# Designed miniproteins, single chains, continued (4): the designs that were tried, part 72

Each design is a single chain, and the fold is of that chain. pLDDT is the mean over its residues in the fold that is shown.

## One batch from the design tools (miniprotein)

Design m14489
Fold by ESMFold2-Fast:
Structure m14489 (fold): chain A 111 residues (1-111)
Amino acid sequence: MEREKLSLEAYKAVLEGDKERFIENLKKLIEYAEKNPDDVELVLDAYAMYRLAEKRGIEVPEELKEKIDSLMEKAAEKYGVSVEQLREAADKRAEWIEKNKEKLKEYYDSF
């Protein structure tokens, strides 16, 4: 799916510290999530990427942060969970991505 490619490119960019490529792919992922509001995986990926960027000192534009927060709130309401539960799930995803960054790179470089 297009989302999987966008998520992988954004994760690769943030892990490599490539701010410009990260922001570009994050914008595309958010736009895709706004068009596909029922896809909670997109929302979790967007928040996880934002958290990884913050940990790495990559500044995310305020407009994108606001859109991510809005997507998280809408997803939480739709799935009958708290925003905090979604944040916990996204943080666990971010930790897994960072711990397994070499596997993601190998997977991506195989294409």
Scores: mean pLDDT 79

Design m14490
Fold by ESMFold2-Fast:
Structure m14490 (fold): chain A 97 residues (1-97)
Amino acid sequence: SLEERAWVTAATAAVLTLIGLEVDKKYMGKEAPSEEELKRLMAEILAAPADREGLKRVIRLRHLALHGKEPSEEEVERELERLLARVAEILARPAPA
């Protein structure tokens, strides 16, 4: 449950990041992943399991897309902990009725 919600959150953030980078490439002339690279990254996101290892993979892919550099394992673990904490906080909120 928590891992599934974290997966959706991470995957959504990765997709939005990739779209944003494509827009930047189109309008700002910034160095961004090619269309082929973006398709590869999206395929990797979709192929990842919806568990802790899949979440770490999505975090790595998003970081690579945003910064053009591989994140350290410590950065991945820190971001995973932050993501899980935020998802837990959201799930603990009462549903509006």
Scores: mean pLDDT 72

Design m14491
Fold by ESMFold2-Fast:
Structure m14491 (fold): chain A 100 residues (1-100)
Amino acid sequence: AMAARRAAEVQAALDAVLEAQARLGKEDPDMPEEEARERLVAWLEERLPELGPAAQEVAELIIKMLRSKPEEAEELMEELLRRLAELGLLPEEAKARLEA
């Protein structure tokens, strides 16, 4: 029961992030990648207090990853994938990566 609730909270947050990212790409196709990342971070930070604890942990990892150097971002991505796997939310493609 608790795991299902955490999974639902995290899934809703992930869906919102993907929707925001897609919207930014359509709003300004010529927007620099760094500017798009900062806009996504600002959007996430504004919504952080509205999220449940599990979704906040995932959102904080995403924010940290978006602001990190490439080397650090890779480690944070692996941590994010592990948390998604624990919740049963890992996409099939990402699951294959963790098994390698």
Scores: mean pLDDT 71

Design m14492
Fold by ESMFold2-Fast:
Structure m14492 (fold): chain A 73 residues (1-73)
Amino acid sequence: SEAELFELIKAYYKEIGLSEDLAEILAKNIVDMLKESLKQGNRTFVDAWKKYFEKRNEKELLKAIEELEAELG
């Protein structure tokens, strides 16, 4: 879900050293951009983020993005 993806991205950025406030702003912006890209049929941004988290072995984040794709694509 959108809410689950938001919390996972926020947690990821906090873990790598961002403050709570910055992690929240980044997570909101990434989720919003992913949603708009999927609604527009633009795969480039979605595929770039999937590749980013795949390379970092962030399996839960990759799954959450794939679930958002299934919901909105």
Scores: mean pLDDT 85

Design m14493
Fold by ESMFold2-Fast:
Structure m14493 (fold): chain A 86 residues (1-86)
Amino acid sequence: MERVRELARELAEAIRAGDLEKAAELEEELLKELKKLMEEGKVEEAKRLMLDAAELALEAAYEAGLISEEELREGLARLEAWREAL
């Protein structure tokens, strides 16, 4: 769990810095760690960590000027709906 949270933070920082190449690498590693948790039977924990990571990435993308305020609001609303479904 600690590794997934660390990768999510590093991904958000890379997005904020505009380092999209680094962000892509970190996203791949994050997805790999989430898949490992799901394979270990920690499916609900993996889903929550995925939503937390997506929220951080979405906020970072907005701060970096990569997405509009409307896209941020729509993305956050979608993540909230997915979180309620857990």
Scores: mean pLDDT 84

Design m14494
Fold by ESMFold2-Fast:
Structure m14494 (fold): chain A 85 residues (1-85)
Amino acid sequence: SLITSNIERALHLVKFAKKQLEKKTELDRRAAIEAVKEALELLEKDPNASEEAIQYLKKALEALENEKYDEALEYLDKAIEILEK
């Protein structure tokens, strides 16, 4: 369904963002930011998306913009756990 497709696509984008952060370069941080932004757009358009997952992704985005890699990774992991349920 469209709902399942949006959530699954958002999950893949969040996992991609996490993998990009392993390299800790400016280019990879920017790629992670864009992936999280796209995931947020997909989830915010989906009426069945977890609001808790959306809040963790917003916190991850703030951490990424402030170069707080460890905090960003923690929030991305929490979002992944929720989105995989």
Scores: mean pLDDT 85

Design m14495
Fold by ESMFold2-Fast:
Structure m14495 (fold): chain A 65 residues (1-65)
Amino acid sequence: MEREIEEALLRMGLAVLQQALNRNKVTQSDVDFADRLLERARELDAEDLVRRLTALRDQMLQQLA
C-alpha cells in the first residue's frame, strides 16, 4: 500500500517533468529532480518507472545540450 502511494507520487513527478520537456522549458533543476526520482524508483525496484525516468532524463539532457 505505501509502495503504491510512493510510485503514484513518482508518476506525478514524471508527468510534471514530461510537461516541461514537451514545452521546451527544461532547466538544470528539472534534471536534478529527475535524478532524485530515478534514485527513489531504483530503491523501490520499480522497473517500469526506472525505465521511463531514465528515458525522460536522457531526453532532458539532450534538450539542455
Scores: mean pLDDT 84

Design m14496
Fold by ESMFold2-Fast:
Structure m14496 (fold): chain A 63 residues (1-63)
Amino acid sequence: HAERAAAGSRAGVAAGPAGGAAASGMNQKDLTELGDREGAEAAVAAGAEGGPAARQSGIRGAK
């Protein structure tokens, strides 16, 4: 289960910001869907880069 935990911490962090950004687009689901897909890409990069959620979950799992 260590492998699942490691994958969970990394995948969870990446999925969290990506899912959140995508969800916001779905919330508006208009022209904003197109803009939010672009934002989701940026959010994923920011999250992986060390965004707030990524920093907290990543450092705990990767310490």
Scores: mean pLDDT 46

Design m14497
Fold by ESMFold2-Fast:
Structure m14497 (fold): chain A 74 residues (1-74)
Amino acid sequence: SEEERIRRRRREHLRQNADYLDRHVDTMARAAEEAGAEGMEITFPDGSTVTIESPESLREALRRLREALRREAE
């Protein structure tokens, strides 16, 4: 059905986003560090947000986001 097609597309996009983060998390973390990313917010698929206080917390938040996107894609 059309609704099943839309749900499959959504799951595919979630997988692609998780794969992108998996490949680029270190590059994204470095870029954010250079841009002064303290105080950035990361929004998770469940609608929760995390405020970034340090480069280490950014890497951890991106790792958790990647895992959450993969779980949503299952």
Scores: mean pLDDT 70

Design m14498
Fold by ESMFold2-Fast:
Structure m14498 (fold): chain A 94 residues (1-94)
Amino acid sequence: MTPEELEALKRAFSLSGPERNAALARLYNELIRRVAEEIAERSTGPVSLEELRRDLLLMAADEMRERGLDAVADALEAAARENLSPEEVAELAG
């Protein structure tokens, strides 16, 4: 995670209600896509970028659900199934 991503995530968690949910869903979707690409790039064997992205999104959704952020979790689960854009994921969570 870059320092800019960490600061953006901290700001998102400082928001409330639908604005927080939209910001978190967007940032996690963007972050996970980048992390999946980095893992695939560093892999010595064949790795499915799409499968890795899906699995990471589902893990993030589970963490959000444990925090009581059900709207964010639902949006990330939808993104895992349908490969939604960050904007679409933010709209779904807000």
Scores: mean pLDDT 79

Design m14499
Fold by ESMFold2-Fast:
Structure m14499 (fold): chain A 117 residues (1-117)
Amino acid sequence: MEAERRALEEFRRELEQIIALVSKEMGVPASEVGEALAKLYESSGALALAEEARRIGRRLETEVSEEEREELAKEGEEIIRKAEEYRKNGEKSPEAERAIGIKELYELAKKAVEEEK
């Protein structure tokens, strides 16, 4: 149970970082990024992840300061930078796989937002 709780908290933080980063880079509200991601998750039947994406995007826009969103965006940038290093070095550890997966989620989020514009 603790391992599942930590995994959920870690995933939520990763979503916060990616939503904040995409929001900053594309100049759109965090709630719009969350909604775009939620539509993608709903299309694949991942309803719980869709709810989390919407909730996080809405919270980042309404309950989190601009400075805190900028900090989350910087954390997201660092994960993407690590993913690029892992890809460049051919690293295949679980940590590398996770970072690469987060970068793929970031790319999907950007594309989803672009398609909604």
Scores: mean pLDDT 80

Design m14500
Fold by ESMFold2-Fast:
Structure m14500 (fold): chain A 63 residues (1-63)
Amino acid sequence: SISDAAKYAAKLLLQGTPVGVTLNRLKRLYGEEVAEKAVRVALEALSQGLTPEQAGELAEKVL
């Protein structure tokens, strides 16, 4: 789901994985469109100090 993708993206980014590497990993698991949306939502959530869990919740509300 987009929620699982965003949560996973947020976890990778929080661990210091570069954005490009995170995006490529998610493209392999979820496909390109879902991966791009998930990474964008994860970056937004982390910029606001939100958790990976909250990034997943945000992804279901904001598309």
Scores: mean pLDDT 85

Design m14501
Fold by ESMFold2-Fast:
Structure m14501 (fold): chain A 61 residues (1-61)
Amino acid sequence: SIEDLQKDIDDALKLMIVGVFRAIGTSPEELAAGEKAITEMLKQGKVNEMPKAAVEAVEKV
């Protein structure tokens, strides 16, 4: 279904954002904060806000 496809895309976007943070040397604590923010945005259906939410969460650590 289109909902299943959207979930797969959302999960892939999460993995890509987390991968970028790992590549730039983000600490484990900052990475955990970013992943939490991404998960909260996904639960709210705010996929387009995941990158901004992750950056803001990492910066607050």
Scores: mean pLDDT 78

Design m14502
Fold by ESMFold2-Fast:
Structure m14502 (fold): chain A 57 residues (1-57)
Amino acid sequence: ALERLIEAIEAGDDEAAERAIVRIVIEQGSAVGKALADAYRRSKEEALALARERLAE
């Protein structure tokens, strides 16, 4: 799910990014999904950085 979010943000596909966030909420829990959704609302660059950091863990 994190890889799909990164791909969507890099492609500029807002619809795919929103779908990836919903999948992250389901698979990884609401806290992680909410943090990524909040970042995406503030900045696509911030969301991309957070998703990459989470993927590296």
Scores: mean pLDDT 78

Design m14503
Fold by ESMFold2-Fast:
Structure m14503 (fold): chain A 101 residues (1-101)
Amino acid sequence: EELEKFEKSVLKVTEKALQEHRDRLDARVAALKDPGVQAEARANIDELTRASLELAKATVEYFKAKENGDKEAQEKAERRIGEANSRVTELTARVDALLAA
């Protein structure tokens, strides 16, 4: 129950923060002159939002597995964290490059 409350709280706060960040990025996209760059930026922002949420979910699963002493689930969550973190890094750089155009 406490872990479920923690998970719901973390995901809710993360979703709100991601929406606020997305709203700021969408405003920057609207200021771009090239419709093709706007479309590519929106697609990459969608992927960045999904990757960021996956990172948050994987992090929650890691702590749940650690609390339960489940080493296999912990290792699986660590791999998901690594993959999601790498994807967030890639997409952040791509979005920054597109918004600088």
Scores: mean pLDDT 84

Design m14504
Fold by ESMFold2-Fast:
Structure m14504 (fold): chain A 104 residues (1-104)
Amino acid sequence: DELEELLLKLFDEDPEVRAEAVLKIGELAARGSRELVEIVLDGLISLLEDPDPRVRQAAVEALGRIGAAYPELRERIVPALERALEDPDERVREAARRALERIE
């Protein structure tokens, strides 16, 4: 299915492909089932450590969407977003600020 294809793209050599897959997964998880969120959440949090800032920015945006949709997950999501506020890339830090504002 579409989700299986997107999950495979998280391991793509091209960071642009990984970033696009992360954003799509975040969108589907936030709009879809709580069960889908449980499958992807730890993977999205781990992608905050991706070597490419585009992928880290996408992970921040995905986590922000999920945190807004599922308030019960904020205890798991907020600490990850707070770490992203200290990211070396300014765009990742700005995305983290917006994500935290979205889930307040």
Scores: mean pLDDT 86

Design m14505
Fold by ESMFold2-Fast:
Structure m14505 (fold): chain A 76 residues (1-76)
Amino acid sequence: MKEHQENLDVLNQLSLLIQEFNERVDQAPSLEEVRRALEELRRRIEELKKQSTPDTRKAIENSLRFVEERVRRRLA
């Protein structure tokens, strides 16, 4: 098994999901649409966490928390 490769794949997927989320937020017509996008991001991130090691899970959790706080603060 290649733990290093698996972690890289997970982090690459995380980066892509955050990029797609940011693009969706830029095009969102309402706060509720942004909340929907965040909910979908959370669900996809939870799936990534199931495929990752403890170190990668911590990085994923920190990235998601940062994105969530930034979006909520920006839209509040």
Scores: mean pLDDT 75

Design m14506
Fold by ESMFold2-Fast:
Structure m14506 (fold): chain A 60 residues (1-60)
Amino acid sequence: TNARVLELASQGRLGDLSEEELRLLVRNFFDKSRLEESPGYQAQSPETQARLRAAAEAVP
């Protein structure tokens, strides 16, 4: 749910999500062209940030 993903994002815990969930999150809630500027992205570890970038690239 949206509330759950916002909670995980604020806690820097988007790494708990599957790759499919990350792709859906990027598609629905992030501006792919400005992903690295988003507070939710910036709150994540470098490993999770790399996964979010990969998810953005995989989303059509």
Scores: mean pLDDT 74

Design m14507
Fold by ESMFold2-Fast:
Order: sequence, then C-alpha cells, then structure tokens
Structure m14507 (fold): chain A 81 residues (1-81)
Amino acid sequence: MTLLEKFLSYLDRLLKEAGVDQATRDALLAEFRPRVEEATNLPDGAIPRAILELSRFIYERVIPVVGEEKVLAALKKLDGK
C-alpha cells in the first residue's frame, strides 16, 4: 500500500467510524485526494506534510460536516485500538 493509499484509507475508516454516509464519504475523500497526493509526492518531509494536511482537512472540512464529538470519538477508536 502506498503512502497516499494509507492516508486515504485512514480518512475513509475515520468517516465510517463517525457514521458518515457513503455519498458524503466519497465526496470528502475526492476533495482530500489532491491535497494528500501533493504532500506524498514531496521528495522530503512527505509523511509530516501528509499528517499536517490530514489534520487540517479534518478540522476545516470533516468537523463542520460530521460534528466535533463524533470525529473525536472516531479518532480515539482508531488511535487507541
């Protein structure tokens, strides 16, 4: 699995865990793809840049749609288990 695929898979799992419907998940993943693709194509610092872009996307795009409580609960499940 590529670094790009890992970050897209993480976001997809986060959205599923947060109870987001398929159409909204597909739209958010499509919006996120070019941002993480640019980050993962950097010759150096690809991982920390991709982490930053993921964090920014969650804050700017996911939380306003899904709600902070659901996102935090989903993050805890993915990172704590």
Scores: mean pLDDT 81

Design m14508
Fold by ESMFold2-Fast:
Structure m14508 (fold): chain A 97 residues (1-97)
Amino acid sequence: KEKKIEEAYEALKNRDGEKFEELKKEDPEAVIEAMKRLLEEVAEQEIKENPDLKEEIELSLEMYKELLSVEDPSERKKKIEELQKEIEKLREERKKK
């Protein structure tokens, strides 16, 4: 389980879409945990760069974590897809800095 979370986290950071899709099928819970870890890292980086936005960034992080905790499997899958795209956008913006 922990190994799957690490693999999913690496796939997200490296934009390995193929590996990430495989992991979503094998262990969706591990993918959710990896996404939460990446969101926390992005939030910490954003707060470091924009301390005045700390409260807003923390609220956004909590909202995303709540979405990832949706219990309905079909809705959870949809939320994972949406968050994956948002994380990719945040990663791209951060990389451009």
Scores: mean pLDDT 72

Design m14509
Fold by ESMFold2-Fast:
Structure m14509 (fold): chain A 70 residues (1-70)
Amino acid sequence: MAKESEELVKIYDTEGEEAFLKYLATVDPELAEKLAGDPSKIAALVTGLRLIVVAAEVAPTEEDRELALR
């Protein structure tokens, strides 16, 4: 899940919103449909994913990363 969050954030930052939605549609098509055409919801989700990525990066071990994501 953390690795998936990192990949989604990277796609959004490098390839933009449309690429992000296309990738999300392969993982969670229902969520992608709900977010399509709503940039505010997309931005909110990306912000949440960034927080997950930061928490995982700050954790020094795999166990600490799991605790940070919990």
Scores: mean pLDDT 71

Design m14510
Fold by ESMFold2-Fast:
Structure m14510 (fold): chain A 100 residues (1-100)
Amino acid sequence: SLFDKVIELQNMLARKEPGVVRRIVELLEEIKENGNEEVFESPLGMLLMHIVKNGKFLFDDVPDELLGALAVFQGKASVAEVEELLANGEDVRAFIASLK
């Protein structure tokens, strides 16, 4: 279910697991295609649905992984590029700000 995928993503973010950016992008695309907003019971699920509907975050204080994934979802960056920045400890926010 979408809820189970959101919980899995929440755990991946908490553990700073590799591949989380790709998982966020895949989940954003699934939400966009299916319109399934009926099963969200977490703040992260609500945030992802807001991104799909409005193309932006509800608030500025979000993890860099989510910010990077939004840029990928909008076609402004690649998953590999964002994951490399995160792996190198580089400023993902400054990078995304440079994209326009």
Scores: mean pLDDT 73

Design m14511
Fold by ESMFold2-Fast:
Structure m14511 (fold): chain A 69 residues (1-69)
Amino acid sequence: MLSPEEAKNLLRNEVEKYLKENPDASIGEAHQKIAEIYQQILKQVDPSFRQELIRKYQEVVAEVTERLE
């Protein structure tokens, strides 16, 4: 299982990698991909730490939305 810190870092790194490889991605496409990455990471995290990962997910979604507007 991933630690909360490893999970948050993995979420950030996978999202940044996606955006770098897909510079023409729409906001909708980016949001869908972030949700997919989040769901995959969520399966690897102990349930007691899911609230921390949800907060990181919300932060990343907000930052990407502002970046692509």
Scores: mean pLDDT 83

Design m14512
Fold by ESMFold2-Fast:
Structure m14512 (fold): chain A 70 residues (1-70)
Amino acid sequence: MPPVTEEVHVVLPRAFLEEATGVEVRSEEEAAEALETLLRRLMPGAEVEVTEVLAFDEDRVEALVRVTRP
């Protein structure tokens, strides 16, 4: 089958992202990397790329993520 590409709007508590990945999230760049790591664990074989971080604060991470599944 041809690969399917979808853009997903993701909102997660920052504490959940840190706990799920085991990585401290201190910047938008680290948030993007942690989110990509989490999504790759949940969807083995998918290509995952954070295209934009919409919000990053003490409570939450909000991002647009491109997911390509085989």
Scores: mean pLDDT 80

Design m14513
Fold by ESMFold2-Fast:
Structure m14513 (fold): chain A 83 residues (1-83)
Amino acid sequence: EEDEKILELTKKALELLRDLRLGKEIDREERIKVGNELNHPEVLAALAEYIDEVNANPDMSEEELEELEEKILRKLEEKLKEK
């Protein structure tokens, strides 16, 4: 289902952004694959919200970043259900 794919892609993209910010090693193949699939306006909007929140709170912990990911994914899921 398209909505499930959008949620899965957004989750992976958010996890990659968090890992990059925390200096963790990321699989290059996975990063390229996710990047090539980022052509959904809903995914781009969710990533923009994540970036804005992180920039507003640059000292966020790993746990806070994970909570932010969950919050954004939940909002996206609700938005997709209403369409």
Scores: mean pLDDT 73

Design m14514
Fold by ESMFold2-Fast:
Structure m14514 (fold): chain A 59 residues (1-59)
Amino acid sequence: GPATEEAARRAIEAARAAGPERALEAAQKMSVQALATGFVSPEGAQEAGRRAVEAAARL
């Protein structure tokens, strides 16, 4: 849903901002923060994290 897509987008942007050497770590950290703050449902946070990790791995 929209919250999951927004969480994924933010995680990908965090990865991009961190640069190639820390992209994966930044993406994972943002996804964990989204879950911890209740910004998304647990299922939404898992999906956002999966997308961000996949995108970071392809960068």
Scores: mean pLDDT 69

Design m14515
Fold by ESMFold2-Fast:
Structure m14515 (fold): chain A 70 residues (1-70)
Amino acid sequence: AADERLRAEIVSILRENGFPEEEAQRLADEIVAAFRESPAAAMGVLTRAGVPAEAYQRIKALLDEAAGLP
């Protein structure tokens, strides 16, 4: 499903940015769950987790696309 693809892409980005597999999977689950509430909630998870700027921007772009934002 689209949510499964979104989760997988987030995990990939986090792993590319130095997060270990277990942490990347946990954070991706938290981000997707928060995104179901609002995009702002998902961005809050990224900020609290201390995600590097490159990963933050890439994940934000994915979430904006999934939310139908231009």
Scores: mean pLDDT 80

Design m14516
Fold by ESMFold2-Fast:
Structure m14516 (fold): chain A 104 residues (1-104)
Amino acid sequence: MEELKKELRELAEKEKHEEARAALKMLEKLEEALAKAPTEEDKERLRLLAEAQLAVALALAYAEKGELEKAREYAERALELARELELPEEEIERLRELFEELLE
């Protein structure tokens, strides 16, 4: 987790990747929410959301860099986490379509 956050931060800062910067801000908000979460169930859900956001951001960043193998790994992880979070089927399908377009 921390290693992947570091990787995302490096992409945001060195590559000036706009999506990576947006994802880092979202992760900061999720980490703040996790620290304030009143129940164990809330903490688990927020951890999964943070992992999903990190996976999506890394998939997009690596796709932009042309590292398609890494992008596919993170895309698959993001879809797995979306299912674990029980996101609506329509949202999961949109993510799948997005990754298919980016990765071919």
Scores: mean pLDDT 75

Design m14517
Fold by ESMFold2-Fast:
Structure m14517 (fold): chain A 82 residues (1-82)
Amino acid sequence: SAEREAVERLIEDGRRATRIGRELYENSTDPIKVSAGGVLMIGGATSGELAARRANELGDRELAEEAVEVVREAGGKPAVPA
């Protein structure tokens, strides 16, 4: 379904944001880049939370678990169960 595809895109976007954000946050000496990295990781966690909520509404437990993993990868604490 289009809604399932949208959730999958949120997961992909969240993982990309977390990957870029972690690189900036952990490997930069520039305070602006470190700050940008933190913001991107927060974005990754937020995308994961939204995806997990939507996947649960769709009854897709496996998709919800993937979304929760995005939150964990971003260093967040999942508020929505898988």
Scores: mean pLDDT 84

Design m14518
Fold by ESMFold2-Fast:
Structure m14518 (fold): chain A 70 residues (1-70)
Amino acid sequence: SKVDEALDKYERLLEEIKQLEKDEHTKELLDELYKQLKEHIKTLNDEEALEELESAIEQLEELLEDLKKR
């Protein structure tokens, strides 16, 4: 499904961010936010879940770009 593909993309971006992130507490927070996102997605229909995931993916891509500049 498109939702599963978006979740896979989010997870890959999260792992890349965690490789660049130096603060262990920030990594733990990112893992907790992903857990919360997955629980939230379960309460949505597929269209809403996909929109939420696409927005979250964009936020992770922006964070990754910021980390690469440091």
Scores: mean pLDDT 84

Design m14519
Fold by ESMFold2-Fast:
Structure m14519 (fold): chain A 94 residues (1-94)
Amino acid sequence: SRVEEVRREIERLLEELRARLEATTDPAEKLGLVGEFLGRVVALVADLPAEDARALMEEARKRLLALVKELAPELVETVERMADRALATLLARL
């Protein structure tokens, strides 16, 4: 299904984000990588039915926060705010 294809792409983007965050030491660059990830997820889910878009965005947000808590715990609060803004952007497009 299209939902399963988008879920697999989000999984791929999370794996790429992990590798890039592990290779990056600068906090501003890490936040840029998180922003790129969130923008790509919003674009991927925006064309899905609203219920599926919200569910996948919430799943991506939860997994992003778990990843940031593991690799860059000092950035968690900033990333939570970025993810909340990304969700608001998605909801405005649905």
Scores: mean pLDDT 89

Design m14520
Fold by ESMFold2-Fast:
Structure m14520 (fold): chain A 87 residues (1-87)
Amino acid sequence: MKVTEEELNLDIARALFEIEIAVELLYLQHHKKKVSPEEFKKRVEEIAERIAKENGVEYTFKSPIKVTLEDGYVKSVDVDIEFKPKK
């Protein structure tokens, strides 16, 4: 099996992104903060940009970010993200 630094960086970026999105959701739910779908989408994009920059990779969203609200609170998010080597 071939494990390159680039492949490792892609796997780390994906794992970190999933963890940070989960933590953001938990924080909003725990503190009962009302955030608009647009504000949450911007936060998701900010997290993706930071992770990509820190891990030397590029990213793209393969579909629009879907935010599900329950009575003005963010309940869940569906994100289809792809990380690619930066060259």
Scores: mean pLDDT 79

Design m14521
Fold by ESMFold2-Fast:
Structure m14521 (fold): chain A 72 residues (1-72)
Amino acid sequence: MKEEIEKIYKEAKEKGLTPDQVIERLLGLLAEHLTPEQVREFVRKLRETYEKHKDDPEKLIEEAVKIAKEML
């Protein structure tokens, strides 16, 4: 599970994925392993992170990956 998150992060850096593309992949992975309530909590934390780092896509991706790892 956490190894799959690292794979998404590596691909984001190598292929220049947008934050939205990374978030979509993380949501897909989390939906396989977490309850709907836990997925909603991930989205809530992610929204707060987006507001803090809207002008820094690399940091937004890094924080989204970190939150996803904490949820698994």
Scores: mean pLDDT 79

Design m14522
Fold by ESMFold2-Fast:
Structure m14522 (fold): chain A 67 residues (1-67)
Amino acid sequence: MTPEEARKQMNEAAEKAIDEADNLEEAIRLVREAGEELVKQASSEEAKKAIEETTKETIELLERLRE
């Protein structure tokens, strides 16, 4: 998994998580869980970093909507 592929997969997983969520708290939880699962599947430190950064950016966006 390249960093670019990892970022793409994380963005796709985040979109699915948000679509499945009934509320903002659940969306944040599901995005975090998706990121943790993808990190376990990542084969390189760069791919793990890309997943972590994308997960963080998405959660920060959702947390701003919470307020």
Scores: mean pLDDT 79

Design m14523
Fold by ESMFold2-Fast:
Structure m14523 (fold): chain A 87 residues (1-87)
Amino acid sequence: KLEEAIKKLEELLEKAKTAKTPEEALAIVLEAARVALEHTTSKETILKVIGILLDALGDYLNGTLTKEKAIEYIEEIIKLLKEELEE
């Protein structure tokens, strides 16, 4: 289950590399957060993913969300799920 979520997130990470607009970048980060939240069973992971989502939304609203930042947010979400999987 969690391994399948990580694979889906890695696909979204590749998709983020092709994002052409801040709107596309935000949509991919939102989808990554949704995938993580559907599959995590850790309260700590839930709170951290929500934090990342709020950071991405804040960057978007401030006009500072770049493709590179979106990639970093998705990588952080993948890291959180991999850390949960190791337990």
Scores: mean pLDDT 85

